# Designs tried in a protein design run: designed miniproteins, single chains, continued (5). Part 106

Each design is a single chain, and the fold is of that chain. pLDDT is the mean over its residues in the fold that is shown.

## One batch from the design tools (miniprotein)

Design m19682
Fold by ESMFold2-Fast:
Structure m19682 (fold): chain A 76 residues (1-76)
Amino acid sequence: MKKKIEEALDEVIRENGEALPGLYSREQVREALLRAGFSEEEAEKIVEIADKLSRIPGLATRSEVLEAVEEVLKEK
């Protein structure tokens, strides 16, 4: 699961560029999660958690995205 998300994030960055160095926009995170096989509802929940972990509104680091994914999967 983690590897698929990392690969999907790298793919989204390659196509659209980074929002800022080492930071992903909410839209980029959502696209990467959908490509990795998450549902629209799961992707939205992960994006909200990542945004809460980030100190920069609307942006998240890779580690914050992966931490948010672990939280959602832990609730299942």
Scores: mean pLDDT 74

Design m19683
Fold by ESMFold2-Fast:
Structure m19683 (fold): chain A 73 residues (1-73)
Amino acid sequence: MSENELTAAVYLVASAVNLTVSRRSKNPEVKKLFEEASKYFELASEYYLKGDTKKGKEYRDKGLKLTREGTKL
């Protein structure tokens, strides 16, 4: 309960940070990658709130992969 709520809050913050990076970038490729990462972190937060830790981790890992690709360019 409390642990999943805290984890969900962390990924909501990650979603907001990635959306901010997308909005600040003038490169369309970077904008797209960070926007998609933001969506995956939002989904991770939703699944952690539902207690679905397996799906939460899957969406977290997808968001992290896109963030790494965006910073590499």
Scores: mean pLDDT 84

Design m19684
Fold by ESMFold2-Fast:
Structure m19684 (fold): chain A 66 residues (1-66)
Amino acid sequence: MDAIEEAIRAGDVEAFKAALTELFSRFVTPEEAQRRADEYAARLKAGKPPDEIIEEVRKDLLSLAA
């Protein structure tokens, strides 16, 4: 989570997407991990608050870990 939070705060969408893809790839296929990362990156680019995105990522991870 720290790497994802740092990337968001730095405004580095590519670093955010890379960190998110790596994190999700531990639970899902590489293709699905990239799809999820792209979706969250698109929301960030659209101006969605970083804190809301982090909460959605946390919820997704909890669902995948169950």
Scores: mean pLDDT 78

Design m19685
Fold by ESMFold2-Fast:
Order: structure tokens, then sequence, then C-alpha cells
Structure m19685 (fold): chain A 111 residues (1-111)
């Protein structure tokens, strides 16, 4: 089963791949273990472009929610933010890192 940090990392990785124009089939292959853990199935029948778009969007949503809950002292949310930030930094995706920080600030302000 995935914890919050694993989910956040997978979402950030999918967002990075989508932003870099990686083929949807490659994104799907890399996220197969994530798909199996989430659904108990491999999403083999799901179009890769839907999987790509869903996970790219999920990274922004998770950043907002994690920012809000981390501001309230939630340790899982804090770890999820650390995982997302680390993934964006490791990939050198400064634009995604900026998007994560913007969503974190919006979530923190809503806490």
Amino acid sequence: ALDEAELARAAAEAAIMARRGVAPEEIHERLRAFALAVSGEDFSGLPPELLRDAFASAARGLAYASGRFAARGDEGARRALEAMRATAREAGDEALLAEIEAEVERGRAAA
C-alpha cells in the first residue's frame, strides 16, 4: 500500500514527465506499480494520456492539501510535501517546484 509520501512522489514524477513531453506509454510503464497499489489492478485498459493528466493534476492538488494540513501540524502532510519537493529538485524542474510552492502557500493561507 502507498503512504502519503509515496503517493506525492508518484504524482510529482508524473507531472514532471508530462511537462517534459514524455510519451504517455512511458509514463504508464513507470507508474504501473503505483497503479497496482492504488486500484489492485494495473490500469492496463486505461488510456495512458488519462493517467498522465490525472497524475499531473494530482501533484498540484496534493501540494495544496498538504500545505493546508502541514500548517495544522499533520506529519503525513509534511512528509508528502518533502517528497514532492525532493522529486522536483532531483529532476531539476524549477517550474514544477514553483507551482508546488504556490499551491503550498495557498493551502497554508486556507488553514
Scores: mean pLDDT 70

Design m19686
Fold by ESMFold2-Fast:
Structure m19686 (fold): chain A 105 residues (1-105)
Amino acid sequence: SELEKVYSEYKSKVSELSKELPKDIQKKITQEQNNIGTLVKELEKSKGKEAVLTFTALSITNIGIIQEIKLWQKQGKIKPEIAEKLIETHLSFTKKVSEIFKKKM
């Protein structure tokens, strides 16, 4: 599906950007990607009000991830350039998912 393709591209880009990060951070990012993947699968099978709730959960999850990336940058655990690209990737992903969701309503 278009949604699965968008998720696959997002996952690949995040993995690429995370390649040189500390192992503990890579593990957390992988867990976050897997959580997003679960919400994407739920959104794929959801309709009507349930789809709205799942999309809302995905959006809130992305906000949380962005805040964690900002914290890692502030703590010096990741370079500002990588933090900016990760945040941009998450925002772009959420926007693409939103556009697909709107077309299904």
Scores: mean pLDDT 85

Design m19687
Fold by ESMFold2-Fast:
Structure m19687 (fold): chain A 95 residues (1-95)
Amino acid sequence: SPLEKEIFLDMELIATTAELVVLARRAERQGKEELAEAIRKGLDEIVELIRNKEPMEKILEKLEELAEWLRKQGDEEGAERVEAEARRLKEIVEE
């Protein structure tokens, strides 16, 4: 049903935000304060997009921007994990 799809998507968006919290805390524990701040900024922007019911495409763009920035800073693991979240959300929208 449309309602079940909406609830499932909302749960998956919560899972994506939780992963960004985990990545920010990981960076902070590693003493990488600049990485942690960038991830938190990305999280805040994504949460605002979700709150405003913006199109999924904008959320995916923000995740892709964050992944590219993390890769540029040398956080390959963080970039891959953010890219995995973006891929997961894309698969849900295409179902």
Scores: mean pLDDT 86

Design m19688
Fold by ESMFold2-Fast:
Structure m19688 (fold): chain A 81 residues (1-81)
Amino acid sequence: METLKTYLETLIEGARLEYKAGVISKEEYDTLISLFEELLAKVDAGVPREEIIAFLKEKIKQITDPRVQETLERVIKLLEK
C-alpha cells in the first residue's frame, strides 16, 4: 500500500500543478482531488486492497471524463500487481 499512497500523493500534486497552469478546469480539479483524498483516507485507515479495487470499479461507472477514467484504471492495475 506504500506504493499506492506515493502514487496518489503524486497524482494530487500533479492535479494541483495542472490546475495552477490552467490545463484542467476547477470542476475537473475538484473531482480529482476529492477522489484521491478519499482513496488516501481509505489507505491510511487500512482498508483491504480488494475493497479499494471494488470502490474504484464502482466509481469508474459514474465517470465520463476519459482522463479521470484512465487515471483510475492505472490505480486499479497498480493495486492488482
Scores: mean pLDDT 77

Design m19689
Fold by ESMFold2-Fast:
Structure m19689 (fold): chain A 80 residues (1-80)
Amino acid sequence: MMRELAEEVVRHAEEAAKAAEAGDSKAALEHLQKAEEAFRELVKLYKEDPSEENKALVQETVARVQAILLPVKEALEKAL
């Protein structure tokens, strides 16, 4: 379950990055919202079972999302 949720977070982050690259800021924000919702559920599950495996999964998910979303963040900040 946690691994599936982590992959859902990453998938939405990747879709957000693709939408932002295409200039579709609305689609990018919608996918960012879904990634955030999935990440909140992932963190909730981690707090219920804070094992080393679950900690590593959360940390890896954060690192993957940050790498994917850095270009999106820069594009959105320039749009403001």
Scores: mean pLDDT 80

Design m19690
Fold by ESMFold2-Fast:
Structure m19690 (fold): chain A 68 residues (1-68)
Amino acid sequence: SSLEETSKDIVRHMVREVEEGRISKEQALNAMIENLRGILTDLGYSEEEIKKKIEEAKKLFDKLVKES
């Protein structure tokens, strides 16, 4: 699996947590950012790469949360 697939999986997981009423949208967004930052840092990605991937994940999260 690619890093992009991993990022999207984390986003989808957080969207599901909101949809199932376990956490708020704000809590899910914060947890998503924290999880992605941790994984990307552990994998040795640069700060610039981490920022770009987090922004992409935030856009996907916003889209999915609004559509479902």
Scores: mean pLDDT 81

Design m19691
Fold by ESMFold2-Fast:
Structure m19691 (fold): chain A 69 residues (1-69)
Amino acid sequence: MLSPEELANTFYRAIRPDSTVVLKEGSTGPEVGWVVRALQRLAGFPGPVDGVFDAALRAFLEELLARKN
């Protein structure tokens, strides 16, 4: 089973396959912003694009894992 962090990094690799950066809760920066924007477009994430990997983003990723049929 994927963790929320593994799912976030899967989205990030899809956006930036050449990157070696690893995202986790507490990560900040434009890389987190790219993942949040992708989740807003693809999965309807309701949170703001602030470049912070917070508990709300982690909870949304957990819900995406649970809703895969």
Scores: mean pLDDT 74

Design m19692
Fold by ESMFold2-Fast:
Structure m19692 (fold): chain A 86 residues (1-86)
Amino acid sequence: MKEAQERVRRLAEELVEREREEAKERVREYYREKGAEISDEQAEALVYAAAAIRAIGLEIDAELLKRGANPALFSADTLAEIAAAE
């Protein structure tokens, strides 16, 4: 079952990364609408704090799954997709 836990961890990291990329663009657009230009680094820093909170939540979810939590407790579609990767 180590492979399943590792896949959950990788998915969590990928979700955080995807969300950061999209949120970074949205933050940059938001400030541009107000007539301000922020750097890529500034946008990344703003999004990182929110992404860190989400990553902690995803790690908690992965730990619950590892401890034998019923897979149905999570999104069935998401868990089925993870399992199909075997």
Scores: mean pLDDT 60

Design m19693
Fold by ESMFold2-Fast:
Structure m19693 (fold): chain A 96 residues (1-96)
Amino acid sequence: MSRKELYKELVLLSVAAYIEAVAAEFLSTVSERSEELREIAEELRRLAKELDKLADELESGKISVAEAEKRLKELRERYDELARRLSELAKEAGMG
């Protein structure tokens, strides 16, 4: 992956994590599972910050493309797990 492509992927995933965090916070206001939804929102916000930091380190040349790509894979897996948990809690809150 090129440095440019990797930077784009990091930024897009960070934005996705922020959007999901806002969704989780909104759902926490109407759900009996409010505490779990708030925890997911906080984890997604932390993930977004980690992605932003990684993007900055890549742009500044503090890390290699290979290291950034490895870390993106790890952060993407964390995002996918959090998004899955959010989807399950949203279904439990609205489809009983």
Scores: mean pLDDT 84

Design m19694
Fold by ESMFold2-Fast:
Structure m19694 (fold): chain A 79 residues (1-79)
Amino acid sequence: SIVDQLQSLNDPSLQPAIDHVRQGDRDYQQRRYDSSRRHYQQASDIIRSQLSTHPQLRPSLLQTDTNSGVSQIASSIMS
């Protein structure tokens, strides 16, 4: 999953993205889908902004960097 990849990099600058993913998961479990979607989108935006520092993340983002990106991130986390 993308969270596992982010954690494996052990980079504090990625911690806000991990936090947004975890908050999105909790909101989804509480059936707050709009809030969950916004958190996953925030995580995606943060990860994308870090591509210049972590170019190895680019292939993972390419799968989620679309209008359905937040849904694909959510799906990857829930799998």
Scores: mean pLDDT 67

Design m19695
Fold by ESMFold2-Fast:
Structure m19695 (fold): chain A 96 residues (1-96)
Amino acid sequence: ALQGVEVDPELEAELEKEALAFLAELEKRGLLKVTESDGFLEIDREAATPEGILEAADFMIELNRRALAAQGRSLSAAELAALEADMAKLRAQIEA
C-alpha cells in the first residue's frame, strides 16, 4: 500500500501481487527469506544477503515510481536524489 498517494485499488492489488512474486523469486535464489510473524511479512535477517536486501529495495523504489506514473506524476529530481541517498546509506550500513 502507498501511504499519502491515492492509487486505484486494482492497480494497488496488481503492484502488491508483483511485489510478492519478486520477493518469492529472491527467496528461490537464496538471497533472502520471507517469514510471517504476528500476521506481518518479515525478512529473515539471518538468511538475508546484502544483495537480496538491496535488490528488494531497488524493486520497491521502481514500484513506487510506476504507481506515481500511473497517476500522471513522476518523481522530481530532488525526490529521486533523496531516494538514491537513502539507498546509499542503507548499502553502507549493510556492507559495514
Scores: mean pLDDT 67

Design m19696
Fold by ESMFold2-Fast:
Structure m19696 (fold): chain A 77 residues (1-77)
Amino acid sequence: MEEKIKQLINEAKKLIDELERDIDAGTATPEQIVERLKRINEILKELEKLGADPQTIAELKARRDEVVRRVQARLDA
C-alpha cells in the first residue's frame, strides 16, 4: 500500500511537471492537455481512496488547479 501511494504521488508530480513545462514552452496540444489532466485526476482519486496524506493531495490539487487556470487564460487570450 505505502509503495503504491509513493508511486502514484511520483507519477502525478511528473505529469504536472510535464504539463507545466509544455504549457510554458507552448508545445502542448489541447488533446495532450486533456489526456494528462484526465490521468492526473484519476491518480488523485486513487490517492484519496488509498488514504494518502491529505496535505500531499491538497498540494497536488493546487498545482493541478494552477495548470487549469493557465490553460484557461491561454484560451481566453
Scores: mean pLDDT 81

Design m19697
Fold by ESMFold2-Fast:
Structure m19697 (fold): chain A 94 residues (1-94)
Amino acid sequence: DPERLARLRAEADKLIEEFEKVSQEYIEALKNNDTEKVKELSRKFAEILRKIDEVVAELRALGPEGQALADEYVKRVSELLKKTNEEIKKIVEE
């Protein structure tokens, strides 16, 4: 289903952009010792990751093209998580 594949791709791209934005806001909140904002953004992080997992699962069900896209998105999310975690570690250890 080419239309479903295109829709899921657009949804995944939006979720990745939202993830990057929330990651930056989370890092700034940590730097500012804004505990309430950190808690709020932690919940948003978990929600975005859950939605990404759902889209990835749907992509994997769409045959070889969907599986290839799912693998690309999993890799991008892993790289973003690694980068964000390294930045968090530097701030928390200060």
Scores: mean pLDDT 85

Design m19698
Fold by ESMFold2-Fast:
Formats: C-alpha cells, structure tokens, sequence
Structure m19698 (fold): chain A 77 residues (1-77)
C-alpha cells in the first residue's frame, strides 16, 4: 500500500523519534538499539537494491544520513 518514498519517510521519522528517546537511555541500551537499527537499515537497503533499483541511490543516501546521526548520538552518551 505504501510507496517506496512513503516507507523511507516513515523510517526517517521513526529514526528521529528514536534519537530523541535515546537521549534518556544508558550507553549500553543505545548501543544495543543502534545494532538492531543497523540490521534493519541494511535489510531495507538490500530490498530496494533488488526490487526498486530506480530509487536505490536515494534510499541509500537517506539511510547513510540516518545512520550517521545515530552514531553521533552514541558518541555523545
């Protein structure tokens, strides 16, 4: 039902909400969530590469931006 662009937008919104909540978490909890997030992000990138190559580059760029922001949060905790 959701377009690839809507899926990516919702994923980005979810990541931004997680970053805000992560500010209240312990370092160990942040690291555990980051590992889970990286796994989910990799699966999403692989899905778009295989099924929607036309949007793959856009998805990859957004995913890399999200990952970088999450890694910066871990460094601040």
Amino acid sequence: ELSPEEVIKKFKEHAEKLIEKAKTWSKEEVEKYLEKFKKELKALIDYFKKNHPDVYEKVKKIAEEILKKMEEVVKEV
Scores: mean pLDDT 73

Design m19699
Fold by ESMFold2-Fast:
Order: C-alpha cells, then structure tokens, then sequence
Structure m19699 (fold): chain A 88 residues (1-88)
C-alpha cells in the first residue's frame, strides 16, 4: 500500500521536523532533512497527488505545512536543476 508507506514517511518526517525546530536548528539543516524526505518519497514511488494532499492534511498541522512550503520554495531551484539533468 503506497499510501500507507507515504503516511509512515510523513510521520517520521514530522517527528524529525519537530525535534529540529525545538533544538533551534539552522534553516540549512531543516532544508537538508526535507531533501532526504523527498529522496525517500521518490524511492517509494509516490501515491497520486490527490492521495498525498489527503495525507498531508491528515498528518501535518497548519504550522508544519507552512514550514514545509517555505523550505520547499528554497528547494525549487535545486529541483529544477535536477530536472534539467534528467531531460538531457
């Protein structure tokens, strides 16, 4: 069950994110953890976008979603660079 795997990864990510925020981790460290999360999602073959949206709404708080979106925006240039390499 892909959705179950995704939810498990999301819970693990949420716990790590909460611990790092409590420790006052630098934004760079949080971004590296988010990169690892995305790498694991790619390895597990993501569920559909609709299923992912439901899982995010179920597992993440409003604050956690904002933090993830903030760092996802910083990750965007790196993801675009990675995408260009695949397209070659």
Amino acid sequence: DRLKKFKELLEEFKKKLEEMVKKGAEPKEIMEMIKEFYEKLLEEKLPSAEEMDKAFNEKLTEEEKKLLEEFAKELEPLLEESQKRVDE
Scores: mean pLDDT 64

Design m19700
Fold by ESMFold2-Fast:
Structure m19700 (fold): chain A 65 residues (1-65)
Amino acid sequence: MLDEKVKKVREYLSRNVNLTEQEVRDLAKEYGLTEEQTERILEEFNARRYTADALREIGDQIDAE
């Protein structure tokens, strides 16, 4: 189940993908997330980061809309 705090952190991270893992952990602590929730968010953040990095490597400038 997605808690309100987890949702807010995810929304923040989706707009700020340049954050480091340390900054993500700091944000999770500021919002009072559990260690398990923090690890889940980090996994999702890293997956998003890898996807964005792959798109950047390709350099295709693909528009979604």
Scores: mean pLDDT 67

Design m19701
Fold by ESMFold2-Fast:
Structure m19701 (fold): chain A 104 residues (1-104)
Amino acid sequence: LSEELRREVDIGMVRIGIAVGEIGIENMTKETSDEDLQQEVDLLKRTLELARKVRAPVEDVRRLIENIRRAKELALSVGTPEAQKLAEELDRLEKEAEELAREL
């Protein structure tokens, strides 16, 4: 049953992405650079794509949704035009993650 172990490894990779994203968000403030905010958005996107591919447990997807929501609040608080663009991208990402959670 090597397939079960492989699935556990894949889910573990999703959980690592979520944890790294959480740490990134916790270290962000309204003074966060557009570059650092973009890196967080890119990580959230990659983590969601991996979660979809491996059909991660719904509880992990819900945790990712919370990270996306927190990142969106931070982007709005930064208030630059680039951050506003990233907030709009995060709003779309949140809706995609909520749709995935409904499918699981």
Scores: mean pLDDT 85

Design m19702
Fold by ESMFold2-Fast:
Structure m19702 (fold): chain A 101 residues (1-101)
Amino acid sequence: AMAARRELLRRAGEIADRYQAEADNLVKSAKEKLTPEEEQKVLDRLDEIARRLDAGEMTPEQAIEELRKIVEELKKKGKASPEVMDRIAGLLAYAEALLLE
């Protein structure tokens, strides 16, 4: 269990570097910043995805699908937040690492 968790976190870190580059590009290309209300609503959605994933109430595949929907919504609005995009990148990496194990 301990060794498996360390290996999972290591893989998540390697995957996160790839998603972080994508997140940075989305922030750079955004026309507008998310309002504080929009940012909080997205962060609340991300926290719920993380909670459900950790509780086993959501599969890694479902988490990736929901996270990709949020990214597509932000792209359509032309809005981004570094905090939101960093959180999405981390959750995508974690879910993908879980899927591979």
Scores: mean pLDDT 78

Design m19703
Fold by ESMFold2-Fast:
Structure m19703 (fold): chain A 116 residues (1-116)
Amino acid sequence: SNAEKFKAKVKELLDEFLKKLYELIEQGKLTPEAVRELMEELTKGLVEEAKKFGLSQATIDRIVAVMDAFTDALVAMTKEMLDKKASKEEMKARLEQLADGLLAVLNAIIDEEAAA
């Protein structure tokens, strides 16, 4: 279905985002600013793909709002982890949990659009 194809694109974009964050963690270059920039890039990619798949403007606006909320949460988490000198393993685990939550929310929005 078109919904399943869009979910596959969402997963692809999120996996590339995670790969870039892992590279920053491994290099000791993770910053709140870099995280915000990568989330803005991910949001732009998701919006472009949503338009290509013909999602309604209301659904696109909902995706943007969800991405903004997750961006603020991830930026805050990054600041906390850096302040506490969290290990690379802890940073990756926390990031994966937040990314899994984001994917679940985005998939639910896509399923609601498909049911309409």
Scores: mean pLDDT 89

Design m19704
Fold by ESMFold2-Fast:
Structure m19704 (fold): chain A 100 residues (1-100)
Amino acid sequence: MPSMQQIRDEVVRLLQELNTAIINKDSARFQEIVERLRELFKQFPKDVQERMLELLDEITELANQYINSTDPLKQSILLARINALTSEMILEMDKAIQAS
């Protein structure tokens, strides 16, 4: 069975692909990656899974605002917030692995 570390590394890779899809405004690729992330989150303890899903929902809302925006300043602010949430998601996974 994959270790939680291997699952964490896969999530990090998918988050990088997610960022690229958002910047390219590729809604189809974005949705595909979000669904794959939700499946991977099921491998974590329930409390961690719930927190990861909350962070992913926030990222999804901000990404939709980014895709629908033509204002470069607004896009920059939204992308910075998405990156902050992505970093928090990685930190939550790392805490869960250390606690195991």
Scores: mean pLDDT 87

Design m19705
Fold by ESMFold2-Fast:
Structure m19705 (fold): chain A 52 residues (1-52)
Amino acid sequence: SEAERRQLLLDTAEISEKEAAYFEKLSKKSVTAGTLARQLRITAERLREEAK
């Protein structure tokens, strides 16, 4: 259903945001971690837009 699809997008965005927060903490010691965090934030933003 549309409601189920919307909820899955929001849940996935939340998971991506939590992963991004983890890699952000590592970004001081790793350029790769910083890049991954940025990509995860972009993915979460896109998923939230699709859920609208």
Scores: mean pLDDT 88

Design m19706
Fold by ESMFold2-Fast:
Structure m19706 (fold): chain A 75 residues (1-75)
Amino acid sequence: SMEEWEEIFNKLIEEYGKKYNKSFTKEAIDYLKEYLKKKGYDLDLAHELLLKLSELPKKVITKEDVEEVIKELEK
């Protein structure tokens, strides 16, 4: 269900943030969530994007960071 997917997604954000010592802005989380919904609620893609975002050399992940990583993966 959509509710189950959202709970899993929120847990992934928390787990990647803890593992890689990153924080995600609300705008970053919302943008990534809406993108993944448009891609059919793809949890494998969610993991790939969160890993790429967690590899960035910065502690705070912003909406602009999410946009850039998505653009890079689409080419």
Scores: mean pLDDT 86

Design m19707
Fold by ESMFold2-Fast:
Structure m19707 (fold): chain A 75 residues (1-75)
Amino acid sequence: MVEEIEKAVKEAIERLKKAIEELLKDNPEIKERVLKDIDEGYEELLKRLIEAGMTKEEIEEMTEALIKDIKETVE
């Protein structure tokens, strides 16, 4: 269970990074800063999610919601 949460968080980080790279491809300085903030934030989130007993599906759903929110904000 813990290993599944770690994998889901890593996959979520990668999916979010890909979305940010596409949305901010013309702004490399902002892109770099945002990607760094994601890495730092998700490291702390991983620890909390493991302690809270969240499932892989819940992490994936949260990641999809975040990506959708970012796209709607930029558009």
Scores: mean pLDDT 71

Design m19708
Fold by ESMFold2-Fast:
Structure m19708 (fold): chain A 82 residues (1-82)
Amino acid sequence: SPAYEKGLEALKAGNYEEAARYFKEAVDSGDLRAWPLAAYAASQAGDFETAARYGLKAMEAGLPPRVLDPEAFRKAFAKVSA
């Protein structure tokens, strides 16, 4: 989707908050492939709670979440999924 492509370009540019927004738009339009990338972008932006929520949505869609800091993500994910 166009939003998915814009998300990838924002991610390449290091605009992680913008990338997370575009990937969320892609998901809202039915492109569930964007959930793990939305989680990754949120983790790169330092928002590990949002990354954990998006990672949980990626798992529900059968896709692995992608994160920068696996330990911080694991702690946030455990808190959100409990």
Scores: mean pLDDT 75

Design m19709
Fold by ESMFold2-Fast:
Structure m19709 (fold): chain A 66 residues (1-66)
Amino acid sequence: SIDKEALLEEFERYAARYGVSEEDRRKAREIIEKSDLKSFPRESLADLSEAAQRALEAAVVRVMTA
């Protein structure tokens, strides 16, 4: 399982770099906190902007390769 705290920290770093809106950041944080991340949750990601999806993907890769 993915460490949700580490994922939230890395997501915020990438979200700042990619210019993710506060609304999309809140949606992504809710998805991270409520999801059992065994695999990338495609259904939940459909509601996020492309920038938010890219930030989350980058954060997941960083946490999983640590």
Scores: mean pLDDT 74

Design m19710
Fold by ESMFold2-Fast:
Structure m19710 (fold): chain A 84 residues (1-84)
Amino acid sequence: SRAAIARALRLVQDARRLLQQGRVDDAIAQLQRAIALLAQTDDPAAQRARDRVQRALALLQQGRVDDAIRQLTAAIGLLRDALR
């Protein structure tokens, strides 16, 4: 669903902002919601974005916040491409 991809994009953008503010737990909650929405789509760009978000969550568990932000920036690009 295009609507699900658009909502996932908003959640990933909000999560990246929360990480930049040091709000890691709030960011994780937004990313988990984004993964659930992206799991409902068969769009290849949305699936690649989901993989990037899952990598970002793993990096956050390791305390690697800057690397997680880079993965989320890539995911945002993929989700924007899926909506074009």
Scores: mean pLDDT 90

Design m19711
Fold by ESMFold2-Fast:
Structure m19711 (fold): chain A 81 residues (1-81)
Amino acid sequence: MKEIDEGVARIMMAVGDLLASKGALEDALALYERAREVAPEDSEVYAEALRRMAEVYRALGDEEKAAAYEAEAEAIRARLA
C-alpha cells in the first residue's frame, strides 16, 4: 500500500511539474498538495512534494510560506538520512 501511495504521489508531482513548466502555478500547487496528502508521512516523496510547494510559493512571491515548506522538507530529509 505505501509503495502504491508513493507511486501515485510521484505521478501527481510529475503532472504538477508539467503544469508549473507551462506557468500554471496554482494548478501545480494543488497537485503538489495532493501528492503530499497521498504520500506516506515523513517519506522522501513527502519531502519532495514540500520542496515543490516551496518553489511554487516563491514563484508566487510568498517567501514566508516558501521558507517554511523548505525548512519542513529539510527536517524530514535530515531524519531519513
Scores: mean pLDDT 81

Design m19712
Fold by ESMFold2-Fast:
Structure m19712 (fold): chain A 94 residues (1-94)
Amino acid sequence: SEASELALKGGSYGKLGGMEAIKAGGNPTLATAGVLAGIGAIFMAENGIGSPEEQGRAALSGGESGLLAGESANSEKGIEYGRLGREYGLKAIE
């Protein structure tokens, strides 16, 4: 499914955003939430768990949390990956 592929991309970027935020010393709760939600979206999309909308919402959650964590540390990579995670998550649920 195109929506599941978008959720997989969004989850991957949300995870990366959270990881880069952790490296930069960003908010640990938000960064960890970005990583875990991103991993969840990847797992759901790869295993056909949940609807495409549910997969997309997990990816969106990962991207949003990764973005906020990146912003908390002024992490260029965390912000960029978080934004991409959010963008692909939104595309997956439309």
Scores: mean pLDDT 90

Design m19713
Fold by ESMFold2-Fast:
Structure m19713 (fold): chain A 71 residues (1-71)
Amino acid sequence: SREELREKLREIAPSLSEEEIEELVELAEQGDLDGIDRFLTRLYLEGKISAEQAEKIGKLLEEYIEEQKRK
């Protein structure tokens, strides 16, 4: 669910604001892989997340998108 995705994102990257988490969730709901990559790159360059956190978030969102495509 969307709320489960938010909780997982907060656990991986507690440094992210609620607005940043919402943007990641919206990009995942849209299936926008390019948007996710661009946004995660920005967060990394701004020092908001580490490279490891970006990788974990990217994988989580890819898995979520694939689950949504099968519904």
Scores: mean pLDDT 84

Design m19714
Fold by ESMFold2-Fast:
Structure m19714 (fold): chain A 116 residues (1-116)
Amino acid sequence: MELVEKAREFLEKAIEYARKALEYAKQNPDLALQYVSEAIRYLGEAGRYFKELLGTENKELAQKALDYVEKAMEYFAQAADYFQSGKDVEKAIEYLRKALEYLEKALKYVDEIMNS
């Protein structure tokens, strides 16, 4: 597997778990928090592969993808905090949606690297 393929796989897993967190956010916030933790774990792995790509000809696209990964991580941390506090599930959902938006942007840069 190429570095880009691994970054893509881990981003897709992070998106999958983020969507599961969003699905369960209102009905089971504790389960949603577990899914946010899994999304963060997979996103950390994706970030590692993007850092390796910074040493290649794809460094500019890899840096943009990494910047979006870091933004998604910030939003997942906010969502986790709101789920843990138990006071504002709507805020947790808002931050999950923002994290997903940045993950989709990172995925577009992965596709650009793969076609470069």
Scores: mean pLDDT 84

Design m19715
Fold by ESMFold2-Fast:
Structure m19715 (fold): chain A 81 residues (1-81)
Amino acid sequence: MVEELRAGVAEARAQLDSLSPNQRTQLAIAEAVLEGVETGDLEGLRRRVAEILRAAGASDEFVEKWAELAVETARRLREEA
């Protein structure tokens, strides 16, 4: 799971010049999740995802829900690893 996510992030980075703004936002979130899994800094992950989504113009409600989902995802990935 973590290795597959890492591979997907590497693939997206290799195609960075062909990514849309929305795809770049998704890549940034995936990178934040990987860092949260690696470090265990789930509070830092929540803040980082919220910053990325706000910069992309997401609503406060959307930011709150997706930041929490990112933290939950990182927690599960750490449990599986």
Scores: mean pLDDT 77

